Designed miniproteins, single chains, continued (5). Designs and how they scored, part 55

Each design is a single chain, and the fold is of that chain. pLDDT is the mean over its residues in the fold that is shown.

## One batch from the design tools (miniprotein)

Design m17892
Fold by ESMFold2-Fast:
Structure m17892 (fold): chain A 79 residues (1-79)
Amino acid sequence: MLSPEELALLEDLVKRYRELGAEKIAENMGLPKEKIPEFKKVLDEMEAIFDKYGDNLTPEEQEKLKELFEKIKELIDSV
């Protein structure tokens, strides 16, 4: 399961994504341009989960968010 701190970080990331878009966030994180399409896909999946479930995130949806968070970390660490 995601920790409350990790969940809050992901919620903030999705909020920033809605405001700035994937390219600006990727730039701010130092992610290379070629990784932006994969990053955008992950952000889109996270946004869909938060939009559908909001405060009613099930354990299954939290595990999905955790997998997406690890994918983001892997994209950053692959530089």
Scores: mean pLDDT 78

Design m17893
Fold by ESMFold2-Fast:
Structure m17893 (fold): chain A 96 residues (1-96)
Amino acid sequence: MDEAAKKAIELLEQGKVDEAVKTLLENTDDQTVKDFIRAAVAKDREKANLYYLRLKFEYYSGNVSENVFIAATAIAYVYLEGIDGKTAVKIAKAEL
């Protein structure tokens, strides 16, 4: 999972957003991560915000890695805020 999250971050920094989404969804068994990414891609801000709170709890509890949290959060910035992948990754890292 951590290697897949690192790859997703690299893909986001290259502007390959759809490939980054696919990489995370295919390599995670975490339902919260899947639900958060799917809500963000669907541009469902209310569901994305609810799943983001769960994702933060899982990150602070050690259930998801820093790279998974960064990659998922950056994807949400791209789909919900229209930010480019490279900038989205920088913002996601700054939230830590």
Scores: mean pLDDT 86

Design m17894
Fold by ESMFold2-Fast:
Structure m17894 (fold): chain A 74 residues (1-74)
Amino acid sequence: NTNNNVNNLTNNRNNTTASYTSNIMKKGKEMTDLEDSLGVDAGIRMAGEVQSLSSNRNSTDKSLTDNINSLSSS
């Protein structure tokens, strides 16, 4: 039930906001690790594609950093 889910979320936000944030970060990292494993497996068949994917990920991170830097500089 949505109501039960909302109650759980509210408790998490009020009682353990830091824990909630940490949990989200941890889940993100676990998902990234899983995706990396799957990517490597796919890469065994398409090495070039895996390299392209890695390059795109690096570009995305750099773009985000540049955007933050621009905001700071303003």
Scores: mean pLDDT 51

Design m17895
Fold by ESMFold2-Fast:
Structure m17895 (fold): chain A 90 residues (1-90)
Amino acid sequence: SLEEIFREVIARLRELAKKLPPDAKAAVEQAIAELEALIERYKRGEISEEEAIEEAENLLDGVIAIAKRTDPEVAEEIEKLKREFEKKAK
């Protein structure tokens, strides 16, 4: 389900955030909170599945940009996570 896919992404982002310095970690944790809010809006029927997927992709792009400035290895793992998300969410 989309909920399960979001939960997997959030869990992996949380683990990857542990490897980042405090400022970058805080930004990733904010993106996680926005992903959690997004799936709740989807569950309530406030947004479509397509809108939830598009917004999640945008949030992941923001996290990748932040990680690239601090830890290129973590950025690569998040890029891989985004590719896996896109493949599963189709």
Scores: mean pLDDT 86

Design m17896
Fold by ESMFold2-Fast:
Structure m17896 (fold): chain A 97 residues (1-97)
Amino acid sequence: GPGIELARKNGASNEEIAALLYTAGQLLSVAAEITGDPETADRAAETYIEAGRLYAQSGKKEEAAEVFRKGAEDEERILGKVSPTAERARQLAEEVE
């Protein structure tokens, strides 16, 4: 989103951008939990996937795996089912280790 693009323009590292995306994913996950909105839940999971990829690119494999798992678990809990995005996040967690 615009905040992440501004951070990149201001010279933020991949690790710093990953931390911002992780916070954004957490906020979207909370919003999805309150509203029950599956589109917001999917956006949260996709945001966690982007954060995890940037952590992995920064050599932060443990943080990447944790963020990918959190994205999968949050979406599965909110939706009460396994989604394609949640499955992709879980697979990415296994691949980064």
Scores: mean pLDDT 85

Design m17897
Fold by ESMFold2-Fast:
Structure m17897 (fold): chain A 88 residues (1-88)
Amino acid sequence: MEREKLKEKLEELARKAEASPDPKKQAEYVKEAFELLAEAGVMEPEEYEAAMLLADAAAEKRELSPEQVARLKEQGPRLTAKLEAFYS
């Protein structure tokens, strides 16, 4: 996917997530955005798994296991840095 098209789709998904009062629906749009980023090679598989786990836990208000928290601590900063670089 071209970077310009990817940015446009991500912006559309962000607007849909922001407009939705339903946490589950917000998570669906966020997950779709992460899927597009993974398909475009912006995310590594481990980063994608961590992002999807976080989105699901937030939507369900589910408590994360210590193992899941450790994974998010490891992958979270890396994922954030990649997203910042992508939009730079």
Scores: mean pLDDT 72

Design m17898
Fold by ESMFold2-Fast:
Structure m17898 (fold): chain A 85 residues (1-85)
Amino acid sequence: MKKTVVIKLSDGEEYVIQVDGSLSVEEAIKKAFELLTGKEVEVEIEGNKFTVTFEDGTVLEGTYEVEGNKITVYVDKEKFRSLMK
C-alpha cells in the first residue's frame, strides 16, 4: 500500500509524491521532501505543524493534515521556491 503526500503551496500549486505505505507521517513527509528536492532533510512534528531542516540549515515550516493514506502539507510558495533554485 502507498501513502500519498501532497505538498500544497500558498498559491494553490500542488506536488503529489507517492511513498511507501509503511512509513509514519513524519517519515512520509521526510521522504517526499527528499524525493522532490534531492536534498537530505530532517523533519520534526509538533501537533499539526511540521518543520523541515535542510542540510544547509535552511528551515521550512508548515501545517499538515492526514486523511486515510493521504497527507497534505501546506507551505509558503516563495520560501519553498527558494529551496528549488
Scores: mean pLDDT 81

Design m17899
Fold by ESMFold2-Fast:
Structure m17899 (fold): chain A 90 residues (1-90)
Amino acid sequence: MEIVGVGATASGDFIGAGAVLSPDGKEGTRIIAETADGKRAEAVGTVSDNGLVTGSVTIEGPAKAGDKVIVRVEGPDGQVSEAEATATEA
């Protein structure tokens, strides 16, 4: 399982982060976003019939463009993939 797209956007009050995975995604895949200051949010990804997994999470609290977000994706079979995104203005 591979992250083929990742992004983050920041408003003064939140960071939204999302990921798109390659085909062969599975039901129960979790998408976890974490900032450098330890703020964290997670969601269960949406799996299409062809195995593409997509999802987004929102981390509440003060945020700005240039903040770093680590997006970790965890499959139900124990596969893990990580990518770093730099937040842009929302």
Scores: mean pLDDT 73

Design m17900
Fold by ESMFold2-Fast:
Structure m17900 (fold): chain A 72 residues (1-72)
Amino acid sequence: MEIGEEMVKKLEEKNMSPELVEAVRIALSASGPEAIEQAQALLKDYVLSEEEKEIIEEVVEEVKPKAEEAYK
C-alpha cells in the first residue's frame, strides 16, 4: 500500500538493517489499514538497538498523519 511503501522507503533512507526493512514490508503487505501498527508490533519481537528503536519511532510519527488523512 502507498503508506506502507513510504514507511519502507524512509527506513531504507535511515540505513536500517535490510532484514528489518523486509520484515516491515511483509507486515505492511498483509495488514491493510492497520499496517503501521502491525509493523510496529512485528518489530517489537526483534532484538533492536536503541538507535534502531529511535529510527522506527521517528518514521512511524512521520507516516502516521498521512495514514490518518488517507482513512478520513
Scores: mean pLDDT 65

Design m17901
Fold by ESMFold2-Fast:
Structure m17901 (fold): chain A 71 residues (1-71)
Amino acid sequence: SERGERAARYGAGGVLYAQSGDAERARELMLKAGEAAGDPEAGRRGAEFGEQGDVEGAAKYSRLAALAGAA
């Protein structure tokens, strides 16, 4: 679905910015991923992981968004 594809794209971007240490962009994209996935609270949790540079946490959220889009 377009919503799932958008969530996956934002999530992937958030992971990349978390890896590069750009906390502000990582947070922004994780929040957008949550909105696109229809789960703003999960987006906030992903944003907290991305802001802290928790690449593993951000990556888990990105994978879940991609799987939701594929279903």
Scores: mean pLDDT 74

Design m17902
Fold by ESMFold2-Fast:
Structure m17902 (fold): chain A 66 residues (1-66)
Amino acid sequence: MAEIDEFVEASKYGGKKVKTKDGTEGIVLFTYYADADKSELIALILTDKPGLDMVKSYKVSDLEIL
């Protein structure tokens, strides 16, 4: 099949509200693949916490899409 733009496909989670495994809620800023095999999709999440905890990276598999 024709290759789909992988960046666009990974970014489909952008703007989604998510909940992490530990109960932290946030908005997905963007996603990217952590490995060359594209088996692990990572999301960069904006949380309501200030400072260093405001933006965190999580595996999409550990996120609940709300």
Scores: mean pLDDT 67

Design m17903
Fold by ESMFold2-Fast:
Structure m17903 (fold): chain A 91 residues (1-91)
Amino acid sequence: MRLRVWGERDGREELIREAEFDRIESAKLAIVGELIEAELRGYDRVRFEFEGSPEDSRELAEVAVRSGEGMGWRARVEHEGDRTTVVLERA
């Protein structure tokens, strides 16, 4: 499965991370780690894009939503064909 993470601050979006995972647990840890890093770096918006099986993408999106909301972010899930994107914005 593939994870891409973009961060936006001051109206500028940049690719923070792009990674491939064989295990869903590793991808879940990466999501949490990137959220903590985004918080520390002062991003106003974070986008997680998941490519993989529908089941894996849904589970990873749920982790991103739950973790983001737990940290005070507002979460929105977007579907773009075979990709699941989670957008997290400052509340």
Scores: mean pLDDT 83

Design m17904
Fold by ESMFold2-Fast:
Structure m17904 (fold): chain A 64 residues (1-64)
Amino acid sequence: MSRDEIVERSLGILEEMKRLRPDLRETLDRLEQQIRELHAQGVPVERLEQYLRSLEGMLDHLKS
């Protein structure tokens, strides 16, 4: 998965979480900004993959 694909997937998960939990919108908006900043700063792709994995786990938990 490319760096851009990881970011796009992460942002998609955050949008889904905001849809499921509108009460967490402010917190999720902050996470979105952090991911965008990390991408802009050129952090290693493995760090972005760790973020994506964490977000996938959180989304699965929210859907359960």
Scores: mean pLDDT 82

Design m17905
Fold by ESMFold2-Fast:
Structure m17905 (fold): chain A 118 residues (1-118)
Amino acid sequence: APAPPEALEGLGFGEESEAAGRAAVREFGEILGLPEERREELAAGVRGGVDALRAIKEAAEEKGYSLRLTGVRRVEVMGRTLTLISVELYSAEGELVGRLTLFTESEAAAEEMLKIIE
């Protein structure tokens, strides 16, 4: 299998953007080498950032990868409080292959994202 691309570093998405969440799932699936039909199937279920993270985890697990929580931070940007959730992506062999940063303005969405990673 080809090595995972470095382009998995810095992937972030907001909770409320169905279009952005679907685009992130399609791009992540393409990076992992998923066929177009599977990428579209995963994207079709996405209504926001929580659904996008769920789809990304499913795609990663399908390829034998695992997500590891590395940090949770709250930051204020342009008068809004964002929760930043940092995760690392590991191959089936236990090698670090990428880093993801997820962000949300919603405490409820942050809690659901953390449950998905665990």
Scores: mean pLDDT 71

Design m17906
Fold by ESMFold2-Fast:
Structure m17906 (fold): chain A 88 residues (1-88)
Amino acid sequence: MLEELGRELAELILEGAPKEKIAEVATKMILLAQEKGLMDKTLSEEEIYELAREAVEGAEIPDEERERVAQQAIGIGKALTDDLKALP
């Protein structure tokens, strides 16, 4: 699921999807990782959504930022999925 969410997030970013949709998927991915115990820090859904929204607004300006953020989303989703495979 996390790897799939990371890929979905990357596709939305590359396609220039609405910022609300991109932030929603990013928030779901981070919340799921936090719920599964893959994160050292506990953030509220509100804090996660604001961080995701700010990042997406920054990515809307230059094309090169969009590609970089998309690659980071894929990498995070993959790393979190690998961590989940270590759990029962």
Scores: mean pLDDT 66

Design m17907
Fold by ESMFold2-Fast:
Structure m17907 (fold): chain A 86 residues (1-86)
Amino acid sequence: SLRERLEELIREAEELIEKGKELKKKGYDELAEKIIELAERAKRLAEEALRLLEEGREEEAERLLLEAEIELGLALIVLGVAKLIE
C-alpha cells in the first residue's frame, strides 16, 4: 500500500542519516553531510505525504512519494561514491 511504502521510505531515510553520521566520524565530512541532507529531505517529503494520505489526498501524497524516492535515490548514489573512495 502507499502507506506501507511511505513508512518504509521513512525507515530507509533514517538508516541513511545514521550511515551518513558514521561516515562523518570517519572523516568523509562533505559526502556525509550531502547524504544526511538528501536523506533528511526524503524523510520530510515522505512524512508530508503520509499526512496528505491521512487527509484523503492520495494523488498529492503519491507525487510527494515520487519526490521523496528521487531524494533517497540521490542519497544512495552519494553513499555509493563514498564507499568507492574508501
Scores: mean pLDDT 87

Design m17908
Fold by ESMFold2-Fast:
Structure m17908 (fold): chain A 90 residues (1-90)
Amino acid sequence: SEVLERVTRLLAEAAREAIERGEAEPLSEEEIEELARKSAEALLTLGEEVYKKDPERAEEVLEEQLRAARELGLEAAAEAVELVREHLRS
């Protein structure tokens, strides 16, 4: 899935940014990629299930996550949330 690969890349970038800012403990590139991949798979799978059952609630949760990411200055994380939201809407 192209969406899965793009979300994985954005989450990996977010993790690298957090480490560079000293907000997260250092991880190897392999650990970052694996964590990002698992997080992207979980986010897309759970997102699809929740959106099918309760799209209004799913939109509220996504908007809250987007707001939190933006307030923390986590640009890559915010882009990942937007990409997931666009995918779930299509």
Scores: mean pLDDT 81

Design m17909
Fold by ESMFold2-Fast:
Structure m17909 (fold): chain A 66 residues (1-66)
Amino acid sequence: SMEELRGEAKREILLRIEELKKEAEETGGTLEVEFPSSNKVILTLKVGEEVRKEVLDLDEMVKEKL
């Protein structure tokens, strides 16, 4: 169902946030989490001079599972 797919996508977002938090802790970097909307999260990991950005969209993640 759509509700189950949204639940799975939310779990994937939370797991990704935890993975990047762990990477930041292990590397001495910083993780910035931004919520521009209820269905979108922007994750910015900074390690020294390296900046890596990921955009996770709940609605797009659900579409990929359909």
Scores: mean pLDDT 82

Design m17910
Fold by ESMFold2-Fast:
Structure m17910 (fold): chain A 96 residues (1-96)
Amino acid sequence: MEEIPDLKPENRDKAIAFLEEVIKELRKPESVFDHLFKSEEDRQEFIDALEKALEAVRAGNGREALKILSELTKHPNPKVAEFAKKLYNQFKELAL
């Protein structure tokens, strides 16, 4: 069965900071990520998913956070999917 990483307190704080910085940047007008999204609705949906992942990390639920980030890697926009894969890999390195 799949080994799901348990978030240790020190790794949880790093994961929280990482997700908060990404969400903050995505919320900026004229962010460096504006070119990834075809619509404001796509951008908001992505932000909403990251906020759910952040809530999961704050609750100590690294499993749910990874699940949410994994679903973002399946986004129909290939640029958004590629960005999500980079976030997933960075988060996994911080959580493990």
Scores: mean pLDDT 76

Design m17911
Fold by ESMFold2-Fast:
Structure m17911 (fold): chain A 65 residues (1-65)
Amino acid sequence: MRDRLNRYPNDIDAWIELAEELIKQKKYEEAARYYDKALSLMPEDDPRRKEIEEKRRKAIEEAKK
């Protein structure tokens, strides 16, 4: 229902926060997946997109150690 959508007005921010929490736990591969989810929800012109793409890339690099 519409109430479910209204409950998560900041879905993008929620995915970013989850990914950042996973980074703190050194769960880099999982963090990269959640950054991907956040990016899929972001419009192409979102100013945060470039920074989140960079964080995702760094998470992938860390995972490949």
Scores: mean pLDDT 74

Design m17912
Fold by ESMFold2-Fast:
Structure m17912 (fold): chain A 81 residues (1-81)
Amino acid sequence: SSAERQAIVDEIVARVLALLDAGRVDEAVDYMLAAAKEHRLSEDDILRALVRVADALVAAGREAEAERFLTLFSARYRASL
């Protein structure tokens, strides 16, 4: 259901942000990649999760961390295709 998919995305975003807050950027990227694969997230679901993570970091003044996270995620996502 759409509600179940939204709950999964919400949980993924929350955990990614918690890992980033702990300075665990590599773990945050690897977790998101693994969760996207496990839950069979669409490209649209992945993009929405990435936007939510980036927006939260930018709102907190952490633009450089948002760029680093997105760059690492994009590189590892492409390598997994």
Scores: mean pLDDT 88

Design m17913
Fold by ESMFold2-Fast:
Structure m17913 (fold): chain A 84 residues (1-84)
Amino acid sequence: SEEKVAEVRRLAEEAVEAAKAGDFEAAARHLVEAYRIVKEAHEAGDYEAAREGLRLIQEAVKEIYESLSEEEFEEFEKALLAAA
């Protein structure tokens, strides 16, 4: 479960870096993959890992929101919806 949290953290960090570089499709794909790991942890009954993973994803989305313009963030949201 700690290994799953570490993977979610890595993906969340990569998503923030991709978004800051203007690669919204890569950022979206990393966050969707991170969320899949969180969902798998929850389905396995590892609620602590799922909760921590979700917190990391929420922090990454907040950092992306604070780092991007309104127009860039809208493009990122469209990429997220397409990737999900």
Scores: mean pLDDT 88

Design m17914
Fold by ESMFold2-Fast:
Structure m17914 (fold): chain A 72 residues (1-72)
Amino acid sequence: SELLQAVIDKDFEKIREALEKDPTSREALVALKTAADAFGGKEILEIARRLVEQHPDDPLARQALKAAEANL
């Protein structure tokens, strides 16, 4: 998967762009959570926080936010 390769490459901008194009994309949401679990950091936290603010009922978005907060 190109988005999972973006996680490996730490290309979080590519994940953000994919979520801007389709915020319901399961592939992009899984990539965001994988990045949050593996790396954390402020950029991933900002992506996850914005996504949860727009889509508060999305369980993958909420899980990504919790992972990003725990991995700071």
Scores: mean pLDDT 82

Design m17915
Fold by ESMFold2-Fast:
Structure m17915 (fold): chain A 97 residues (1-97)
Amino acid sequence: SHMLSAEEIEKLVEEAIKTGDEELMKKAIEEMRRHVEAYETNPDTIRQAEMSIARIEGMVKGKSLEEKEKKVLEAIEKGDYETAEKLRKEIEEELLK
């Protein structure tokens, strides 16, 4: 697929962080990894990129937990208490890690 420039990646990362769009965050992570693998040879620059990727991955994980909480509420509204309890246990386990 077409590889984004460093400037395009920077704009994508900024937009993803500002909007909290999970798909944009995932795309930003993928494009940052591709750019590092293709062009970066400086260890300090690679480390900074890896730290930025880890931060965005943390945001994606947070968004995923919010979506699970929404599904818990939807399950309760539908009277599906078994699914709600299962999802709550998964959220609790993830937060304890």
Scores: mean pLDDT 78

Design m17916
Fold by ESMFold2-Fast:
Structure m17916 (fold): chain A 80 residues (1-80)
Amino acid sequence: LEELRERARASYASAKDVLEKLKAVSNPEAQKLLDQAIARIEAAVAQLDTMSEEEMRRAVRATRRDLAGLYTEVLKLMKE
């Protein structure tokens, strides 16, 4: 459980760092989406200490799906 929680925190921290770097080179529309994604990651991290193992596994999966969709939308906005 502790190892899983540590991995989840590391994954969220890495994702947030990538989003922050992407925000630095994006346009205003993309920045809004990135800010929303960063806020969601921060909220998820705040909940990690109260989550069960199954809740953490579901949260990580949901975040991965959300990030995949976000990257697609950000790239579309940056093309214009």
Scores: mean pLDDT 76

Design m17917
Fold by ESMFold2-Fast:
Structure m17917 (fold): chain A 81 residues (1-81)
Amino acid sequence: SAEDYRKKGKELADQGKYKEAAEYLAKGAEILVKEHPTKENLLHAAIAYHEAAELYEKANDPEKAKEMREKALELLQRVNE
């Protein structure tokens, strides 16, 4: 589930495994968007993509961080429609 991915992502971040943590948070966000795109889940997914972007920055991967921020902004725009 999306929650299982979020939990694993946080555990990995606590271990300093920033790239892996970001990948898990991004996967959780993807599940929320694809399987149950309610306004609340789109907001939760946007937050998860933003958290993934911050973790990619810590992993020295600015291109992946940019990709995650763009996904978060796209979801915030969809919520405001």
Scores: mean pLDDT 88

Design m17918
Fold by ESMFold2-Fast:
Structure m17918 (fold): chain A 71 residues (1-71)
Amino acid sequence: MEEVIERVKELLREEGFSEEEIEEILETDFYPVIERALESYRKAKARATPEDMEKLRELARWYGVPEEELE
């Protein structure tokens, strides 16, 4: 969990956000990022082989998609 948060912070710093803005984004906007990841996962899942599914699940977990959504 902490590792995922650090990666998200690094991405936001790369986009030019300040530390204060990053904290606000995590609190108020992180949910939209998870929703986008879930949508992308569902689209990829429809075309994935069993081997690709494991890689997609790992990627989805990295973006913070809940395990309940991973089939």
Scores: mean pLDDT 66

Design m17919
Fold by ESMFold2-Fast:
Parts: structure tokens; C-alpha cells; sequence
Structure m17919 (fold): chain A 57 residues (1-57)
């Protein structure tokens, strides 16, 4: 479902992170996905932030 997809996307961001700073941001955003589990739109936005943080490294 949407939450499961958001968690996978956030995990991808964490896996993509190449610097400690990017990793910290990706992990924080991944936690925000779980914190917003009852709000699919907010969870998806948090997952996108995690992905961007990882890719930007």
C-alpha cells in the first residue's frame, strides 16, 4: 500500500546516501514516514525527502 511504498522509497534514500550528512538526513526523513503513517500524503512527502537526501550525496 502507500505506506509500504513510502517506506521502501525512504529505505532507498538511506541506501543511496554516500556522506554522513546525507545519511543523517535520509534516516531522519525515513523516521518521518513512520511518524506520518496515518497521513499518506505526508508519509509520501517524507519518503521523497529521504530519497532526495540520499541521491544528493
Amino acid sequence: GPLEEAERAAAGGVAAARTPEALARAIDSKHQVRANRDDPEAARAAAEEARKAGEAS
Scores: mean pLDDT 82

Design m17920
Fold by ESMFold2-Fast:
Structure m17920 (fold): chain A 60 residues (1-60)
Amino acid sequence: SKEEIAEFLRKHLGLTEEGAERLADVLAPYGEEAKKRIEQLLANGESPELALVKVLSEME
């Protein structure tokens, strides 16, 4: 859900509540796939910022 994505972004990327909510709105249609992709990129050593940029680019 959008709330789960926002919590994930706050916990793993250190975003503010407002920032996490805005990004969660963008990612919500892609749901669990977006979350899983970010997690994979982070596990592979990508920075949080680059992981987020890559996922957003893939979801367009």
Scores: mean pLDDT 76

Design m17921
Fold by ESMFold2-Fast:
Structure m17921 (fold): chain A 91 residues (1-91)
Amino acid sequence: EEEAEELVRNAEKAIQTAKDSLEKGKKYYEKDKKMAETYFNNARALANLAISYAKKALEIDPERGQRLLEKANEVKEEIDKAYEEMKKKWE
């Protein structure tokens, strides 16, 4: 039981940190390409970590795990979309 709660908390924390890194990437994209890329890479890594925790939670608590997996995938899509938009500006 504690294990499921820890996986849920870890997934939610990773999702939030991924979103924070995405916003920092957006903040730096016109000022510092290197810093922006670092934040986007961190955001992607955190989104993947959230997906990993959500998949583990899914095995123990299918309802909560599925919701977390959907949220983590949505955040990953937002990160990828923002990164592609920034790359077009950097061309």
Scores: mean pLDDT 84

Design m17922
Fold by ESMFold2-Fast:
Structure m17922 (fold): chain A 81 residues (1-81)
Amino acid sequence: MEHYEKGLEAYKKKDYESAIEHFEKAARQGDAEAAKQLGIVYAELGDFERAIAYLEKAAELGQPGAEALAQGLRRLKEFLE
């Protein structure tokens, strides 16, 4: 999807605001990989609550491994907080 590709280019440039905007648009259109990447970006920014929510959405959309990542982040968040 166009938005997923634009999100990846923004992420490579460490433009997290643009990456989030593009991945969010792609995820809203049902792109499971974009939802997973959005979760990763939020985790990198320290927003574990949004990261977990988007990884759970990616799992619902059929992205393999997304539920395991969400579970790992839940445990990490509980450990750090």
Scores: mean pLDDT 82

Design m17923
Fold by ESMFold2-Fast:
Structure m17923 (fold): chain A 67 residues (1-67)
Amino acid sequence: MEEELERIAKELGVSLEQVKKVPIDSLRTELLVREGKAVELGKILSEKYGDERFVKIAEEIQKEQEK
């Protein structure tokens, strides 16, 4: 499980600690399907699981990748 979180963290361009705040299965599946749309992906996952942490993480990813 932690190994997959590290993979997702690299995909999103954020720390492993940030990715650990959300369910790995949702991150893994949606990221593979919708690669390149971090903010929209976070919104979809937030609606699906009722957890706004997805949106927060997506916003941080966008900032870190662009900076």
Scores: mean pLDDT 64

Design m17924
Fold by ESMFold2-Fast:
Structure m17924 (fold): chain A 65 residues (1-65)
Amino acid sequence: SRVAELQAQIDRVIAEIQRLIAEHNERAATLSPEERRRLDEETARRVTELVERLLELQQQLDEAQ
């Protein structure tokens, strides 16, 4: 089912965002302020890309129903 495949993709993106945030928090605890800033910028960019992908998939899911 197209709906089931889109839902599975949405679930994977959500899980990836959650893992990315958890990894960020773990790494940030051991870094210098300069390294933390670079990590914050990298994580923000990656999260933004994943959120945009999530919104696209959610729109496709809505249109498929």
Scores: mean pLDDT 87

Design m17925
Fold by ESMFold2-Fast:
Structure m17925 (fold): chain A 69 residues (1-69)
Amino acid sequence: MVSQSEINNLIDNSNLTTEEKTTLRTALNSEDSKTIFSFRNKISDELFSKIVDYLVNKGVEDLKRAVLK
C-alpha cells in the first residue's frame, strides 16, 4: 500500500516549486481531487498514480473516475 510518507518523499524530490509542493500536500490532506488533477501535467505519471492509489485506499474514488474519462 502506498504511504503518505512515500508520496511526500516523491513530492520533495519532484521538480515542483516550494509553493506547488505545499499546494499539492494541502490538496492531498484535504482530498481536493480538482487541485490534484490540475497537477497531472506538472508531476510524473508515477507520482500521480501513487497519489490516486493513496486517496482511493482512503475511500476517495473520484480520482479514479476522473482518470478513466
Scores: mean pLDDT 74

Design m17926
Fold by ESMFold2-Fast:
Structure m17926 (fold): chain A 81 residues (1-81)
Amino acid sequence: SEEEQIKKIVEEAKKELEERLKEVEADPSMSPAQKSSARGLVELAKKELEELGKTAKSAEEARKTVEKMLKEIDRLLAEIR
């Protein structure tokens, strides 16, 4: 179903955010403040993904929104580094 596809897209995006955070946490060159900022960004993005799972009208919309969110998170994480 469309709802199951949207749920899977959101779940996969959450896993990608967790992997990005693990990379940040494992980076010895990053300060505790930089790691705290990265955790905050990932937590905010997860809340947005949970809302997307409730509001997305199609799997295509969910995929496009997730792609934009992940690109923005990658940009913000690069600025922290």
Scores: mean pLDDT 86

